Designed miniproteins, single chains. Designs and how they scored, part 60

Each design is a single chain, and the fold is of that chain. pLDDT is the mean over its residues in the fold that is shown.

## One batch from the design tools (miniprotein)

Design m2077
Fold by ESMFold2-Fast:
Order: structure tokens, then C-alpha cells, then sequence
Structure m2077 (fold): chain A 90 residues (1-90)
């Protein structure tokens, strides 16, 4: 379901944040990429914003900019959870 995909995208983004904070940018990029892929499969009004934030976070992680990557992934996680809540309210 879209709710399940939104929650999974948020969880993947949170794992990416954990790796980015540890300086493990290759692992962070992999999780951010998976989050973006799931976000693109969501049918919520936040799907594109989640995907864009996750992809931008992955790019900052590739550049070795953990603070920027974490901020964008926190945004992606928040948007994914909002999308899940919107679907549950429908």
C-alpha cells in the first residue's frame, strides 16, 4: 500500500541519516537512493517532494557534506510520514 511505502521510505531515509552521521557516505547514498525509489511509487501529494529531498540528500552525501545530507533526509522522512498520515485520513 502507499502507506506502507511511505513508512518504508521514512525508515530507509532514517538509516541513511545514521550512516551519514557516522561518515559512511557510500552506505548513506544507498539508503537515500532506496528511499527516493520508493517515494516515486507513492500516490500522495508529497511523493515528488520526498523523492527530490532524498535525491538531494544522496548528492550531498556523495560530496561528503553530512550536515546538508542529514537536513534534507530529515525533510524527506517528515514528508513521507505526512503522506502516510494523509492516506490514513482518507
Amino acid sequence: SAVEKAREAAELAEKGITYARQGKFDEAVEYFRKAAELARQMDTPFAESVADAAEAGAEYARQGKPDEAVRLMETASDLARRGAAELEAA
Scores: mean pLDDT 75

Design m2078
Fold by ESMFold2-Fast:
Structure m2078 (fold): chain A 63 residues (1-63)
Amino acid sequence: MTAEELRETLEREREKLLAEGAIDEEEVEVARLLIDGDEEKAARIIAERAGVSEEELRRLLAE
């Protein structure tokens, strides 16, 4: 699956998942950043939500 296909799928599913409360808008933002390869910004948001360091999450995401 290409990054473009993942972005299209995310945008298509976004409205339904947000309306159902299955995910929040911040989780959608993290998914977009990961699809775009912006792991550092994604790790920052995840670290804030999880209460852990960015370095620890970045290490886990890189594996």
Scores: mean pLDDT 69

Design m2079
Fold by ESMFold2-Fast:
Structure m2079 (fold): chain A 88 residues (1-88)
Amino acid sequence: MTREDREAASELIDRLVEATLKAIKELNANVSGRILLRAMGRIIGVLGEAELQISEAMGAGDRKKAEEILERAIKEIEKIAKEAIEEA
């Protein structure tokens, strides 16, 4: 990986983490108990898989794929949070 690729990977991971923290904050404000725990578990799973896939795509020099993975992961995390709030 080049220095620019490492910096770009860090920026993508930072965006993913920010979206995750926002979703967790929204869940904590609106949801409790088992619904909260299930949603948090699902979000953590999406976060971990997306971090790995973004790192692999950036390692391969495919920034476009890394950005597509980021967009899908953020959308899935937001969907999980929304569905949990609607269930509560």
Scores: mean pLDDT 84

Design m2080
Fold by ESMFold2-Fast:
Structure m2080 (fold): chain A 93 residues (1-93)
Amino acid sequence: NPAEEEEAAKKHALERAREIHKKLVESGKMEEETVTAEVGGKKGTAVLLIDKDLSEEAKEKAREEAREVAEEAAKAGDGEVGYVILTKEQVNK
């Protein structure tokens, strides 16, 4: 069933994202911030990982993106969580 396979793939992707997030936090290279937004009485949260060595301008831009992700999470469902990861590789491109 394609729908069941798609839901399983989404679940595995989310579990993988959490594993990567945990490893990045444990490495001590990343700063973790949480941004929460409310849209139409629904709350969404974005978990933001930023490389500690990035410029303040890059960090501020990442915080703006995290706010947008939190708003989209709120629209998707009350209590939904999104992830934003900003590494040196993304900024140097």
Scores: mean pLDDT 73

Design m2081
Fold by ESMFold2-Fast:
Structure m2081 (fold): chain A 65 residues (1-65)
Amino acid sequence: AGGSFTLSADRDVYVDLTTPDGRVFRDIHVPAGHTLHFEDLPAGTYHLRVRDEAGRLLADFDVEV
């Protein structure tokens, strides 16, 4: 069984997710008013880079699962 985390967006955002094994998922769209759920994740450090529709960086942070 893995861990979980969520990301809620009040505006349209795009998320780049780097997994503990170094794989990168780019441009995950989270529409305004929606919550992105990450569930059943392998343990480790996940890196999230959050950008708005114009490509402006809003957040850049790590989540431990």
Scores: mean pLDDT 83

Design m2082
Fold by ESMFold2-Fast:
Structure m2082 (fold): chain A 72 residues (1-72)
Amino acid sequence: SALAEELERRARFRALLDSRRLSVDEIIALGREYGMSDNFIDVVRRLRARGITELTGEELEREGLRLVLEES
């Protein structure tokens, strides 16, 4: 199913994020390659605009959620 394929793609992307600290530009490139949403790419670009250059997967989740909540 399309849902199962999307969940598997997201799981593989998450495993890459958790493998090492990645640059914001690497995360954007991988996010596009793995079919992440325009909203995801926009959040990562906004983190870059705030001076963030590298993130782990956990840091990306935390900082991304914080940014979205600040804009609410």
Scores: mean pLDDT 84

Design m2083
Fold by ESMFold2-Fast:
Structure m2083 (fold): chain A 69 residues (1-69)
Amino acid sequence: MSEEEFEREVAYALAVMTAALLKRITGDEEWADELIERAEQAYKEGNVEEVERITREGLARGDALLAAR
């Protein structure tokens, strides 16, 4: 794999794992599924920065959901 392909795959894997873990913890399936779909779309477009942004957004949203109970 190229370094760029590797970075994209790692970023995507982190996004999916983050969404899956938060889905299990919070039970918000719609939010988690939407995050995964957005990450997959960015991954297919080759946009590593967007995948990383989505991962950070997912973590921030997870924190907000936990704070809201």
Scores: mean pLDDT 74

Design m2084
Fold by ESMFold2-Fast:
Structure m2084 (fold): chain A 69 residues (1-69)
Amino acid sequence: MSRREREEAVRFSAEKLLEVAKTAEEVIKKAKENRDLLKEHAKRIGEALKEGPEKAREVLEEAVKELLE
């Protein structure tokens, strides 16, 4: 493989990582803006965890969906 092909592969990976980082930053920003809603979901997740990890995961997925919408 040529040096240029390796450089292109590294650049492509870096670009994808940057896109993921930007998405994560937006999610964090929305979570901060919905801080009170996040606190309420955290309580529900804690209670669901007592019923089992599967239940806790379902409640967490619902919380993430509400925070992103």
Scores: mean pLDDT 68

Design m2085
Fold by ESMFold2-Fast:
Structure m2085 (fold): chain A 96 residues (1-96)
Amino acid sequence: STAEEKRKAVLEKLRELAEEAEKNGGEEELGIKVAVRTAREEGLTTFADELLSDDPEAAVAQLKAELRAVNPDLSDEEVDELVRMILVILGELAKK
């Protein structure tokens, strides 16, 4: 349960950052840059490395399932867009 609670907290933070980046409809690059900086300050680099290294397909499926469970009113397209934004943030974190 402790590991699940920790993962849930990290994913909730990533979702929040992704939603904030998406709200900047004319300046996605700036929104992503701010989100990456915040994630780095919160120590999510190790999480990004682990998630992207072992099984990225399973990680994407898990993120989609978790976002759908929390936001049942969102369409598949909206969930896919949030997952895509989260992966962009995590990918930028993993590059350094």
Scores: mean pLDDT 70

Design m2086
Fold by ESMFold2-Fast:
Structure m2086 (fold): chain A 55 residues (1-55)
Amino acid sequence: VSAEIQRLQQQKEQLQQIQQQYLQWPDREVAERIIEAINLRLADIDRREQELKAQ
């Protein structure tokens, strides 16, 4: 596995951990907006990872 793919996987794991913290966040309005932003970032990382694996 390339170093770039490993970096993307680490970023994805970190974002998922942050997302889990916000699922329990008391300010639901702020939490939902942050979770949605994280989901968009995770989708971008997944796309980039798939492109690298296809090479």
Scores: mean pLDDT 80

Design m2087
Fold by ESMFold2-Fast:
Structure m2087 (fold): chain A 74 residues (1-74)
Amino acid sequence: HHMEELRRRLQEEADKAIKTVKELAEKYGPEAQKLFDEYLKRVEEGRKQGPFAAAATALQAADEVLKKIEEMKK
């Protein structure tokens, strides 16, 4: 049963990462929205490898995308 708990926690963290990127992208306009769209495509590509791969991609790619969007603030 521990695998269900692990899956749930990974999905929760992935959902938080996706939400954070989405909210930030919505604040900074169409260029930031393009970055979010590309991010979602990467997550969907990961999903073809399985739910753990999708969650891992969401977490890893979020850092890159957030840095790019943050550069738009300054």
Scores: mean pLDDT 78

Design m2088
Fold by ESMFold2-Fast:
Structure m2088 (fold): chain A 65 residues (1-65)
Amino acid sequence: MLSPEERAIREASIALSEALMNGDSRAQVQEVLRRIMEQWSPEIQARVQAYWREHYPDLPVPTVP
């Protein structure tokens, strides 16, 4: 069973992969990642962002402005 952080990371990772395979623009990728992150509390967002930067440094970070 996935924790909320693990689930959020997985959803963001899948969405990024699908967007890249579809040839989506950077703006479209950022929009999709933002919508996923908006579903989670600021605490979960911070944990996801920390994990993402450590394990996926070359990928767009799922951030909420």
Scores: mean pLDDT 72

Design m2089
Fold by ESMFold2-Fast:
Structure m2089 (fold): chain A 75 residues (1-75)
Amino acid sequence: MMPLSPEELELLMRRVAEISAEVTAAYDAAVAAGLSEAEIQARTLALYRELVAALKAEHPQLAAAVDELEARVLA
């Protein structure tokens, strides 16, 4: 893995925290609305994918690092 600059690492960590917060808020809202486990899972996964795609579009330089993190989580 190519090392990120300190500024790029800070940006990546901040954006990951923002995505995590939005997904958590969506999860809490879905639970409060009385959605099923399957509906909660589908909505949170769809939102996560959308936010990750937006991050890659806004900051293409982070795309490889994001892909590597996702590959590690899915392994």
Scores: mean pLDDT 79

Design m2090
Fold by ESMFold2-Fast:
Structure m2090 (fold): chain A 81 residues (1-81)
Amino acid sequence: SENEKVVLEVAKEVFEILAEIAELPDEEKKKLWEEFLKKFEEMVKNKPLTEQDRQDALEARAKLEANGEAAVAKARAERAK
């Protein structure tokens, strides 16, 4: 459950950054997140998340924070008139 919470929190942060870059409408954003949650719950029931999965998620988040923040900043700068 702790590993699941951490992985979900990281996945949500990743999803929010990608949704911002893609300028997803609220309805599409909600639909995609709900579809992800359903698949995630089914996956976890078949194979419980390990400590390694948690560490991999945290590493992915650190890489995305560095690259995602820069990508969002660039997209916002290009939208500034």
Scores: mean pLDDT 76

Design m2091
Fold by ESMFold2-Fast:
Structure m2091 (fold): chain A 74 residues (1-74)
Amino acid sequence: SEEALREAARVAERNAQEAIEKGDYLTAGDWYEAAAEAYRQLGEVEKSTEWYRKAADLYAPVDPEKAAELRAKA
């Protein structure tokens, strides 16, 4: 349901914030990607784009190919 997707996005955003606070940037990138996918399924293009870009920025120094894939989805 749409409500389940919105809840999934909220959980992902919270988990990403906790990961950033702990310095676990790759885990945060994975949660940002999860939030982007949830917003994409909801048809919320602007939010999906924002979260894919945030995920890509976190992956760029470690996995530039994954960063490029995430930017392409934005």
Scores: mean pLDDT 86

Design m2092
Fold by ESMFold2-Fast:
Structure m2092 (fold): chain A 79 residues (1-79)
Amino acid sequence: MQQIIDDLVEQAKQLYQEGRYGEAGNLYDRAGDIYALQLKDYESAARLYDQAAKAYEQAGNTGNAKDSRSKAELAQSLA
């Protein structure tokens, strides 16, 4: 489980550095989902959803950015 999350986060960082912001946002969002749904680690989930929202904002994808921000806010409230 943790290695899968670490792999997703490292791939997301690389994609973000390459300017592939939408793909980076998708991987951050998926890593956040694993923390929230599988591990119940809402603090870590909130941080990854925030990273996803920032990546989606850079990509110009306002819908996904808003959804990721909402997930971050919910996770933060459960932490």
Scores: mean pLDDT 85

Design m2093
Fold by ESMFold2-Fast:
Structure m2093 (fold): chain A 73 residues (1-73)
Amino acid sequence: GAIAREIATRLNVIAAQEEERLGAEAEAAGDLELAERHYRAALAAYREALGDEHPDTLTVRRKLAVVLAKLGR
């Protein structure tokens, strides 16, 4: 197997999970701009590691959509 790709995938998943948690914390605090930044970072990392159709990717996409809707109000 390609060791570099395996390491990159694992690191991207860990980074995505951390960014998703920070986004949720920011959203709970009412910092919607900070929540958007973290959810965008999480979405990019999940897409790269797991692809667009993975449940984790879809969950973060939904969270980002909710934050964007709140910012547009």
Scores: mean pLDDT 87

Design m2094
Fold by ESMFold2-Fast:
Structure m2094 (fold): chain A 80 residues (1-80)
Amino acid sequence: DEVTVEKVRKLLEEASRAAERGDLEEAKRLVREAVEEIKKLWPEISEEQAEKALEAAIKAIEEGRPGEIADALVQGLQSR
């Protein structure tokens, strides 16, 4: 659903902005919320895939690459 994809994107953009401010805790929280929304909408995504997506996004936050958060999350979901 496009509306849900936009909600996830908005959460990831807010996480990016929080990371740019140096608020890594808030950035991580927003990413966790995005992953939770993804799990609800696509039950085919296992908890393992969701956890990999979360870990990849957190890594992007910690490495100071906020522009890569969304891409890292998608890569994590595709990982097997």
Scores: mean pLDDT 78

Design m2095
Fold by ESMFold2-Fast:
Structure m2095 (fold): chain A 74 residues (1-74)
Amino acid sequence: SELDEFERALLGVYMASLARGEAEGLSPEEIVALFRAEAERLLTERGLTDDPAARAALAKGLQGMERWAAELAA
């Protein structure tokens, strides 16, 4: 389904954001911001901006990234 493909692509964005963060020496907060920007771009490119399930998947991924960054700061 379109949602399954989006969720798979979102996992790719997550992995790419972490890899780029390591390569460029970004902070956890900068990596979260990069993930947010790329995930919103992906949502728009796939025409899913008004899809509540896709929005929920993005929000869940972002919340997980924000928790990850907070744990590293503690």
Scores: mean pLDDT 83

Design m2096
Fold by ESMFold2-Fast:
Structure m2096 (fold): chain A 69 residues (1-69)
Amino acid sequence: GKELGEKGIELGKKGKELGEKAGNTVAAGMGQMGIDLGKLGLETGDEELAKKGYGAGEAGFNMGSAALK
């Protein structure tokens, strides 16, 4: 639960930064979703929100990283 929320925030921040650098609005948006859902999952203890935050943050990071290649 908590680790997934924290990792979602971490990956989401990186994905947002990389997406913004690449001009990829989808990657930046997924990164923001990872931050928002990860925070909400941590605040509420909702493991499904924490998992969704992790997935969104990871997707944003992967898309942003790929866009900069």
Scores: mean pLDDT 82

Design m2097
Fold by ESMFold2-Fast:
Structure m2097 (fold): chain A 79 residues (1-79)
Amino acid sequence: SNADKYLSEGKRLEAAREYLKQAIEAYENGDYETADKYFRKAMELVQAYTLLNLADYIGATQVLKKYGEELLEFLEKAK
């Protein structure tokens, strides 16, 4: 996958973007297990501990529902 390729190249931010895109797509398709998995991978790569803690409290699917698109836009604007 593109995310795995970016990780092998040390491109953690690019990998996080691809995992977050996969999480959003999985959420929209009703695949909540895959959405949770890839959301957590994306947040770990960018060390977004506040969002990981929020996901533990309310569920990663609820964080994606509330903030997924805005988080993706933020990561796409990061260098």
Scores: mean pLDDT 83

Design m2098
Fold by ESMFold2-Fast:
Structure m2098 (fold): chain A 80 residues (1-80)
Amino acid sequence: SKEEEAEKYYQLGLEYKASGDKNFAEGKYESAADAYVKAAEAFNKAYELSPSEEYLKEAREAEIMAGVADIRFALEKVFP
């Protein structure tokens, strides 16, 4: 079902989010940004398959964290 497929993408998003959180905590901002982008893609796919406030919330949080990680990575390159 669409709901079962959505749950699979949601779980995939949570795995990428966990990877992003770990890399961010370790100062690995480029790896964190990549992981958060993949998390957002997975959560958005879950939302497309089964519209849920939780899926949408997780997608938006992952998008924000990807942006934050990108800014941190850029700052390290400009101000080493």
Scores: mean pLDDT 91

Design m2099
Fold by ESMFold2-Fast:
Structure m2099 (fold): chain A 61 residues (1-61)
Amino acid sequence: SGSSDGLRGGLEGALAAGPEDRERATAAGKQASAASSPYLASNPVAAERAGEAGVDLARSR
């Protein structure tokens, strides 16, 4: 890859920023939070952040 790297980056950014992707990440975060920590299960903001962080970390390797 070379000249098309910019195009690929733009498309990946759009997919990651998609509302559907965000909703899926939030749902996964809530499920994991309920199993991992009662604090996260009781705190939707923390659960949402955990889900998003997990997805972002998996992508940024």
Scores: mean pLDDT 56

Design m2100
Fold by ESMFold2-Fast:
Structure m2100 (fold): chain A 88 residues (1-88)
Amino acid sequence: SEKKKLYEKAAETLREIAEKNVKTLEELEEFLREKEEELGKETVAAIIGEVRTMMERSQVSISKAAEILAREYEETAKLTEEIEKRRK
């Protein structure tokens, strides 16, 4: 499934952001720009928007926001696999 693979790649990218201790939205945007070929422009924009929203509303660091969002994408990938297994 392309959808499952996209969510898994998004989660992996977010884990890398958390591990690298990215501190600014500019650094986040530069890192994600390099991953745009793998994730697509829409997914990159969504990740940046979600991280920004979490920083503004929850006063969390980019690394913490990336950890939370990675977990959400991991759960979405798992749910996608379960749905696909029910259709086969």
Scores: mean pLDDT 80

Design m2101
Fold by ESMFold2-Fast:
Structure m2101 (fold): chain A 66 residues (1-66)
Amino acid sequence: SAAEEEIGRKAEYAFLAAHRALGAAADGDLLNAVMRASRELAKANPEWSAEELAEAVVRIGEELAA
């Protein structure tokens, strides 16, 4: 559906933002965890903007990298 496509698009945007923020810390396991988090948060919060979702996912990625 269009709603599911929009959720997927926002999740991808958030994942890419987190990947950029993590830089050298971004190994495959961490990126897989961040990708999963981006998808789960996008589904749970369909009302969030792409920017709001990206902010949340970047924070999760930073916490997982610590």
Scores: mean pLDDT 84

Design m2102
Fold by ESMFold2-Fast:
Structure m2102 (fold): chain A 82 residues (1-82)
Amino acid sequence: MEKEIEELLKEAEELAKKLIEEIKKSKNLSEEEKEQLIKQVEGAMEQAKKLKETESPEKFKEKLRKLIEDMKKAIEYVKSLN
C-alpha cells in the first residue's frame, strides 16, 4: 500500500511539472493566466501532500488517482490552446 502511494505521488509530481511546463510554453495564455494556473497546480500538490497525513491510505490513494486524472486532462486542455 505505502509503495503504491509513493508511486502515485511521484506520478502526480511528474505530471504537475509537465503541466507547468506546458502552461509556460502556451502562446495563447497571458502572463497573468499562466501565473494563476501555475499557482493552482502548486496549491493542488501542496494539498495532496497534506492529505497524506490526514486521510486513510485507501482514501488518499483514491484522491491521488483523481488528481492524476485531473492533471492529465489539464495538460491536454492546455495543449489544445496552442
Scores: mean pLDDT 81

Design m2103
Fold by ESMFold2-Fast:
Structure m2103 (fold): chain A 62 residues (1-62)
Amino acid sequence: MYKITTISSGPLLGSDGSTIPGNTVLEGEVLEKREDGEYLIRLKETGKLYLAGSSNVEIKEL
C-alpha cells in the first residue's frame, strides 16, 4: 500500500474520465511503473485506475 500525493500542477485522470485534483493525499497500489516515467495506480477509495506522470505525484510506501 502506498501514500500517493498529487502535486499542484495538475489532476490525475481516471480511465472513466473522472479526476482527482492536485494537492490531494490518497492511498493506493502501484500496479505498473512505465518506461516513460508514468505510473499506473489503483486508488483504495475509488477502486479505479489512474495514469499519473512521475512529475505529477509523490509516492511513499506505507
Scores: mean pLDDT 75

Design m2104
Fold by ESMFold2-Fast:
Formats: C-alpha cells, sequence, structure tokens
Structure m2104 (fold): chain A 55 residues (1-55)
C-alpha cells in the first residue's frame, strides 16, 4: 500500500507524462516498472493513472 506522499508522486508523474504526450501504454509500463522497483502497489499506481486520465 502506498503512502499519501508516494501516491502524490505517482499522480504528478502521470499528469506530467500525459501533458507531454507520452502514450498511455508507455506510461502504464513505466509506472509498473517504477512500482516493482520501489516495492509499491502496482494496481494502486495504475489506478492513480486512470484517475488522472479521467480529470
Amino acid sequence: MMTPAQQAHVRALARYGLAEGVPEAVLRAALRDLATKEGWDEAEALAILDEVRAE
């Protein structure tokens, strides 16, 4: 389970990546890789990307 600070970090990365025109598939792969390397919840990280996309 991610802390609020970790969730905020993932949300900022997702917003920045989408604003820069990074393809969703590439962002999903990058967030999965980040979550795996950092020991964060992958499903939670991807849910944050989906929330940002809905904004």
Scores: mean pLDDT 81

Design m2105
Fold by ESMFold2-Fast:
Structure m2105 (fold): chain A 60 residues (1-60)
Amino acid sequence: EKEARLAELQKRYDESLKKGFELIEKTKDNLVLPVEEQKALLKGIYDARLRLEQARLDAE
């Protein structure tokens, strides 16, 4: 139930976070150019984390 949803959200977040970090590492040399893309990616990952936290809060 709640745990299942949390597990799914956490797994998706972890996967997206890893992918995001890899992309950032790859583009670190050009951060000044793709900064908007980097920010959008980070915000997406961060929002996913917030969603996970909100789900935990709602679960309790």
Scores: mean pLDDT 69

Design m2106
Fold by ESMFold2-Fast:
Structure m2106 (fold): chain A 62 residues (1-62)
Amino acid sequence: GLEEASRLAAEGMKKAPTKTSAAAVAGDASRAYGVPAEEVARGAAKLGGMTEEQARYAAEHA
């Protein structure tokens, strides 16, 4: 669900904390859990795994 997708995306950001990585990990988690990438990005930002800028980029480009 959304919690698992958000945690997966947040964990992925630890390896490469960039906007490009944010889009990639949000897209991967979205496909794995069937949750919209925008919601995954918001969840990851809430967990502290993404900045607001990274989350906005992921929502637009994942």
Scores: mean pLDDT 84

Design m2107
Fold by ESMFold2-Fast:
Structure m2107 (fold): chain A 74 residues (1-74)
Amino acid sequence: VEEAIRHLLEAGRAAKTREDQLKVIGALLSVIGAILEGNYEEAAQTARGAADSVTDPEAAKHLRRAAEILEEKV
């Protein structure tokens, strides 16, 4: 879980545009909410969707890694 959150934070650092940064922040908040409810499937899907929606390839890579880690908890 902590490793997935770390990758979401790294995605935020990698994001170069405000649009991508807001997408990553939204994904981070949604993922944390889903994790607190024990819904790792929703958390993983949220991170994956964010990876597909951001334009920065490094941010997308970190979001995809977060999704992979969360999928291991499903």
Scores: mean pLDDT 83

Design m2108
Fold by ESMFold2-Fast:
Structure m2108 (fold): chain A 104 residues (1-104)
Amino acid sequence: ELSQEEQQLEFHLRMTIHSVLKTIEDKLKRGEAISKDQMITALDSVIEAAQRVVDDPSASEETKARAREIIAKLEEVKRLIEQGQMTPQEVADRLAEIYDYWLS
């Protein structure tokens, strides 16, 4: 069973992913350009939320392992953005996949 603190950190991570995803989707709907730096900053906020789960001494090793996997996936996305190999739509699609993974 998850502690109240683990539940709060998991909820914060979920909300951070959802917030970033919706921000990207809304900008795309408006035809607004999204810079590489804006995308990386948004992904860094999700990595920070996941790192808080990893650093929490009350979190289970299973929860920490899932959070570490999300960090690894997001670091790969950041690398692809830096190389000019991902569009904002593709980043949104990958964040949706990460969101579904965290909820599974």
Scores: mean pLDDT 83

Design m2109
Fold by ESMFold2-Fast:
Structure m2109 (fold): chain A 89 residues (1-89)
Amino acid sequence: MDGYYNQALNKTIDLANEKGLKEALQRTGDTVDGPVDYYKLLYESGYELYKEEEEKGGDKNMIEGLRTVANDLKQKYDDYKKGVDLYKK
């Protein structure tokens, strides 16, 4: 499981980097919205990879790793978004 989780996480980061993750990371220090945008890009990339791998009929362990990584990143996004929404009130 750990090896598949790490592979799924690395694939997710690689795809997110193609979509501007490095720029989003730089913005995490600039605004309270920065971490929200960063984790949104990560979890969306994770779910994209999960769906693509599932559609290909890929390795079930990799599919589960991608799903777990995407869910973990979505939880971080949800937590940061709730914090930002409370701060803006």
Scores: mean pLDDT 78

Design m2110
Fold by ESMFold2-Fast:
Structure m2110 (fold): chain A 117 residues (1-117)
Amino acid sequence: MNREAALEVDALTALLRMGLQVILLDKSASEETKARAQRVLDEVVPLLDQAARAIAAGDLEAAAEHLRQAAEAAEAAGLTEAAEYLRRAAEAVAAGDLEKAVEYLREAVKATIKELS
């Protein structure tokens, strides 16, 4: 279960990274939108990578803390909906519910792209 959940988190993180790169390459996007996308790429994405590695190692406490830090970084970037889903993902990981954590993380990725549109 832990390895499968870690692979799903890695896949969702890769999808987020690709979506952010599309925004950064969009010449019609505002400077504010690009600055927010760059902030997510620099501050949120590395924490999701760390959470995936912690899940793969079975360190669910560390994974939950990385997701909580990702939520704080998302909120600081003005991504309130994404931050809420990241907090719920952290709570699910802390409870050992990796299926729910992946569901919340998928919603966080969707919310991030929506809030940056």
Scores: mean pLDDT 88

Design m2111
Fold by ESMFold2-Fast:
Structure m2111 (fold): chain A 80 residues (1-80)
Amino acid sequence: EKQEILKKLLELRNEYLEALSEAFELLEKGAPKEEQLKALERAIEALKKLMNEPALDKSVDPALEKQIEELKEKKKEIEK
């Protein structure tokens, strides 16, 4: 059902946005390095989960891949 597919995509998008918000909150308040890295990894995995949904328009993949790379770069900066 088309409506069910749209609801699934919205749920995955909301999961990603929540994880991203938590990661940035931890970064802003200077949480321990391990917590920051874990939160960023959670955001990356949520976005990958969204990208892996068959119903997602594949034309957005390059933009989402760029977002994943930006989050990975933030992780590398923190890991130094």
Scores: mean pLDDT 79

Design m2112
Fold by ESMFold2-Fast:
Structure m2112 (fold): chain A 97 residues (1-97)
Amino acid sequence: SNEEKLREAHREALALTLRSLGLSDEVIEKVLSLSDRAQELLLQLAVVLEDPEKLKELILKITSLPRTPSMQEIYDLAKEMVPELSSILDLLRELLS
């Protein structure tokens, strides 16, 4: 379906972005195992976050957790690491709910 093709395009765009940050294939696979909403959030954060090192650190924190994090935990980690984006993160949370 067109929706499945769009999801696959988003998945590939996210994977390319994460590789450009120097993340390992193991870390990328963990990100791609997250919910579609979590993947969309991380892709949007990659667009709005000017500092690639902060995005890389966020991804590493998310993927180092012993269990799959909830959307709320991902938002909380992002706000802790990039507090200047708190308002944008609140809007993204509402849009991806």
Scores: mean pLDDT 80

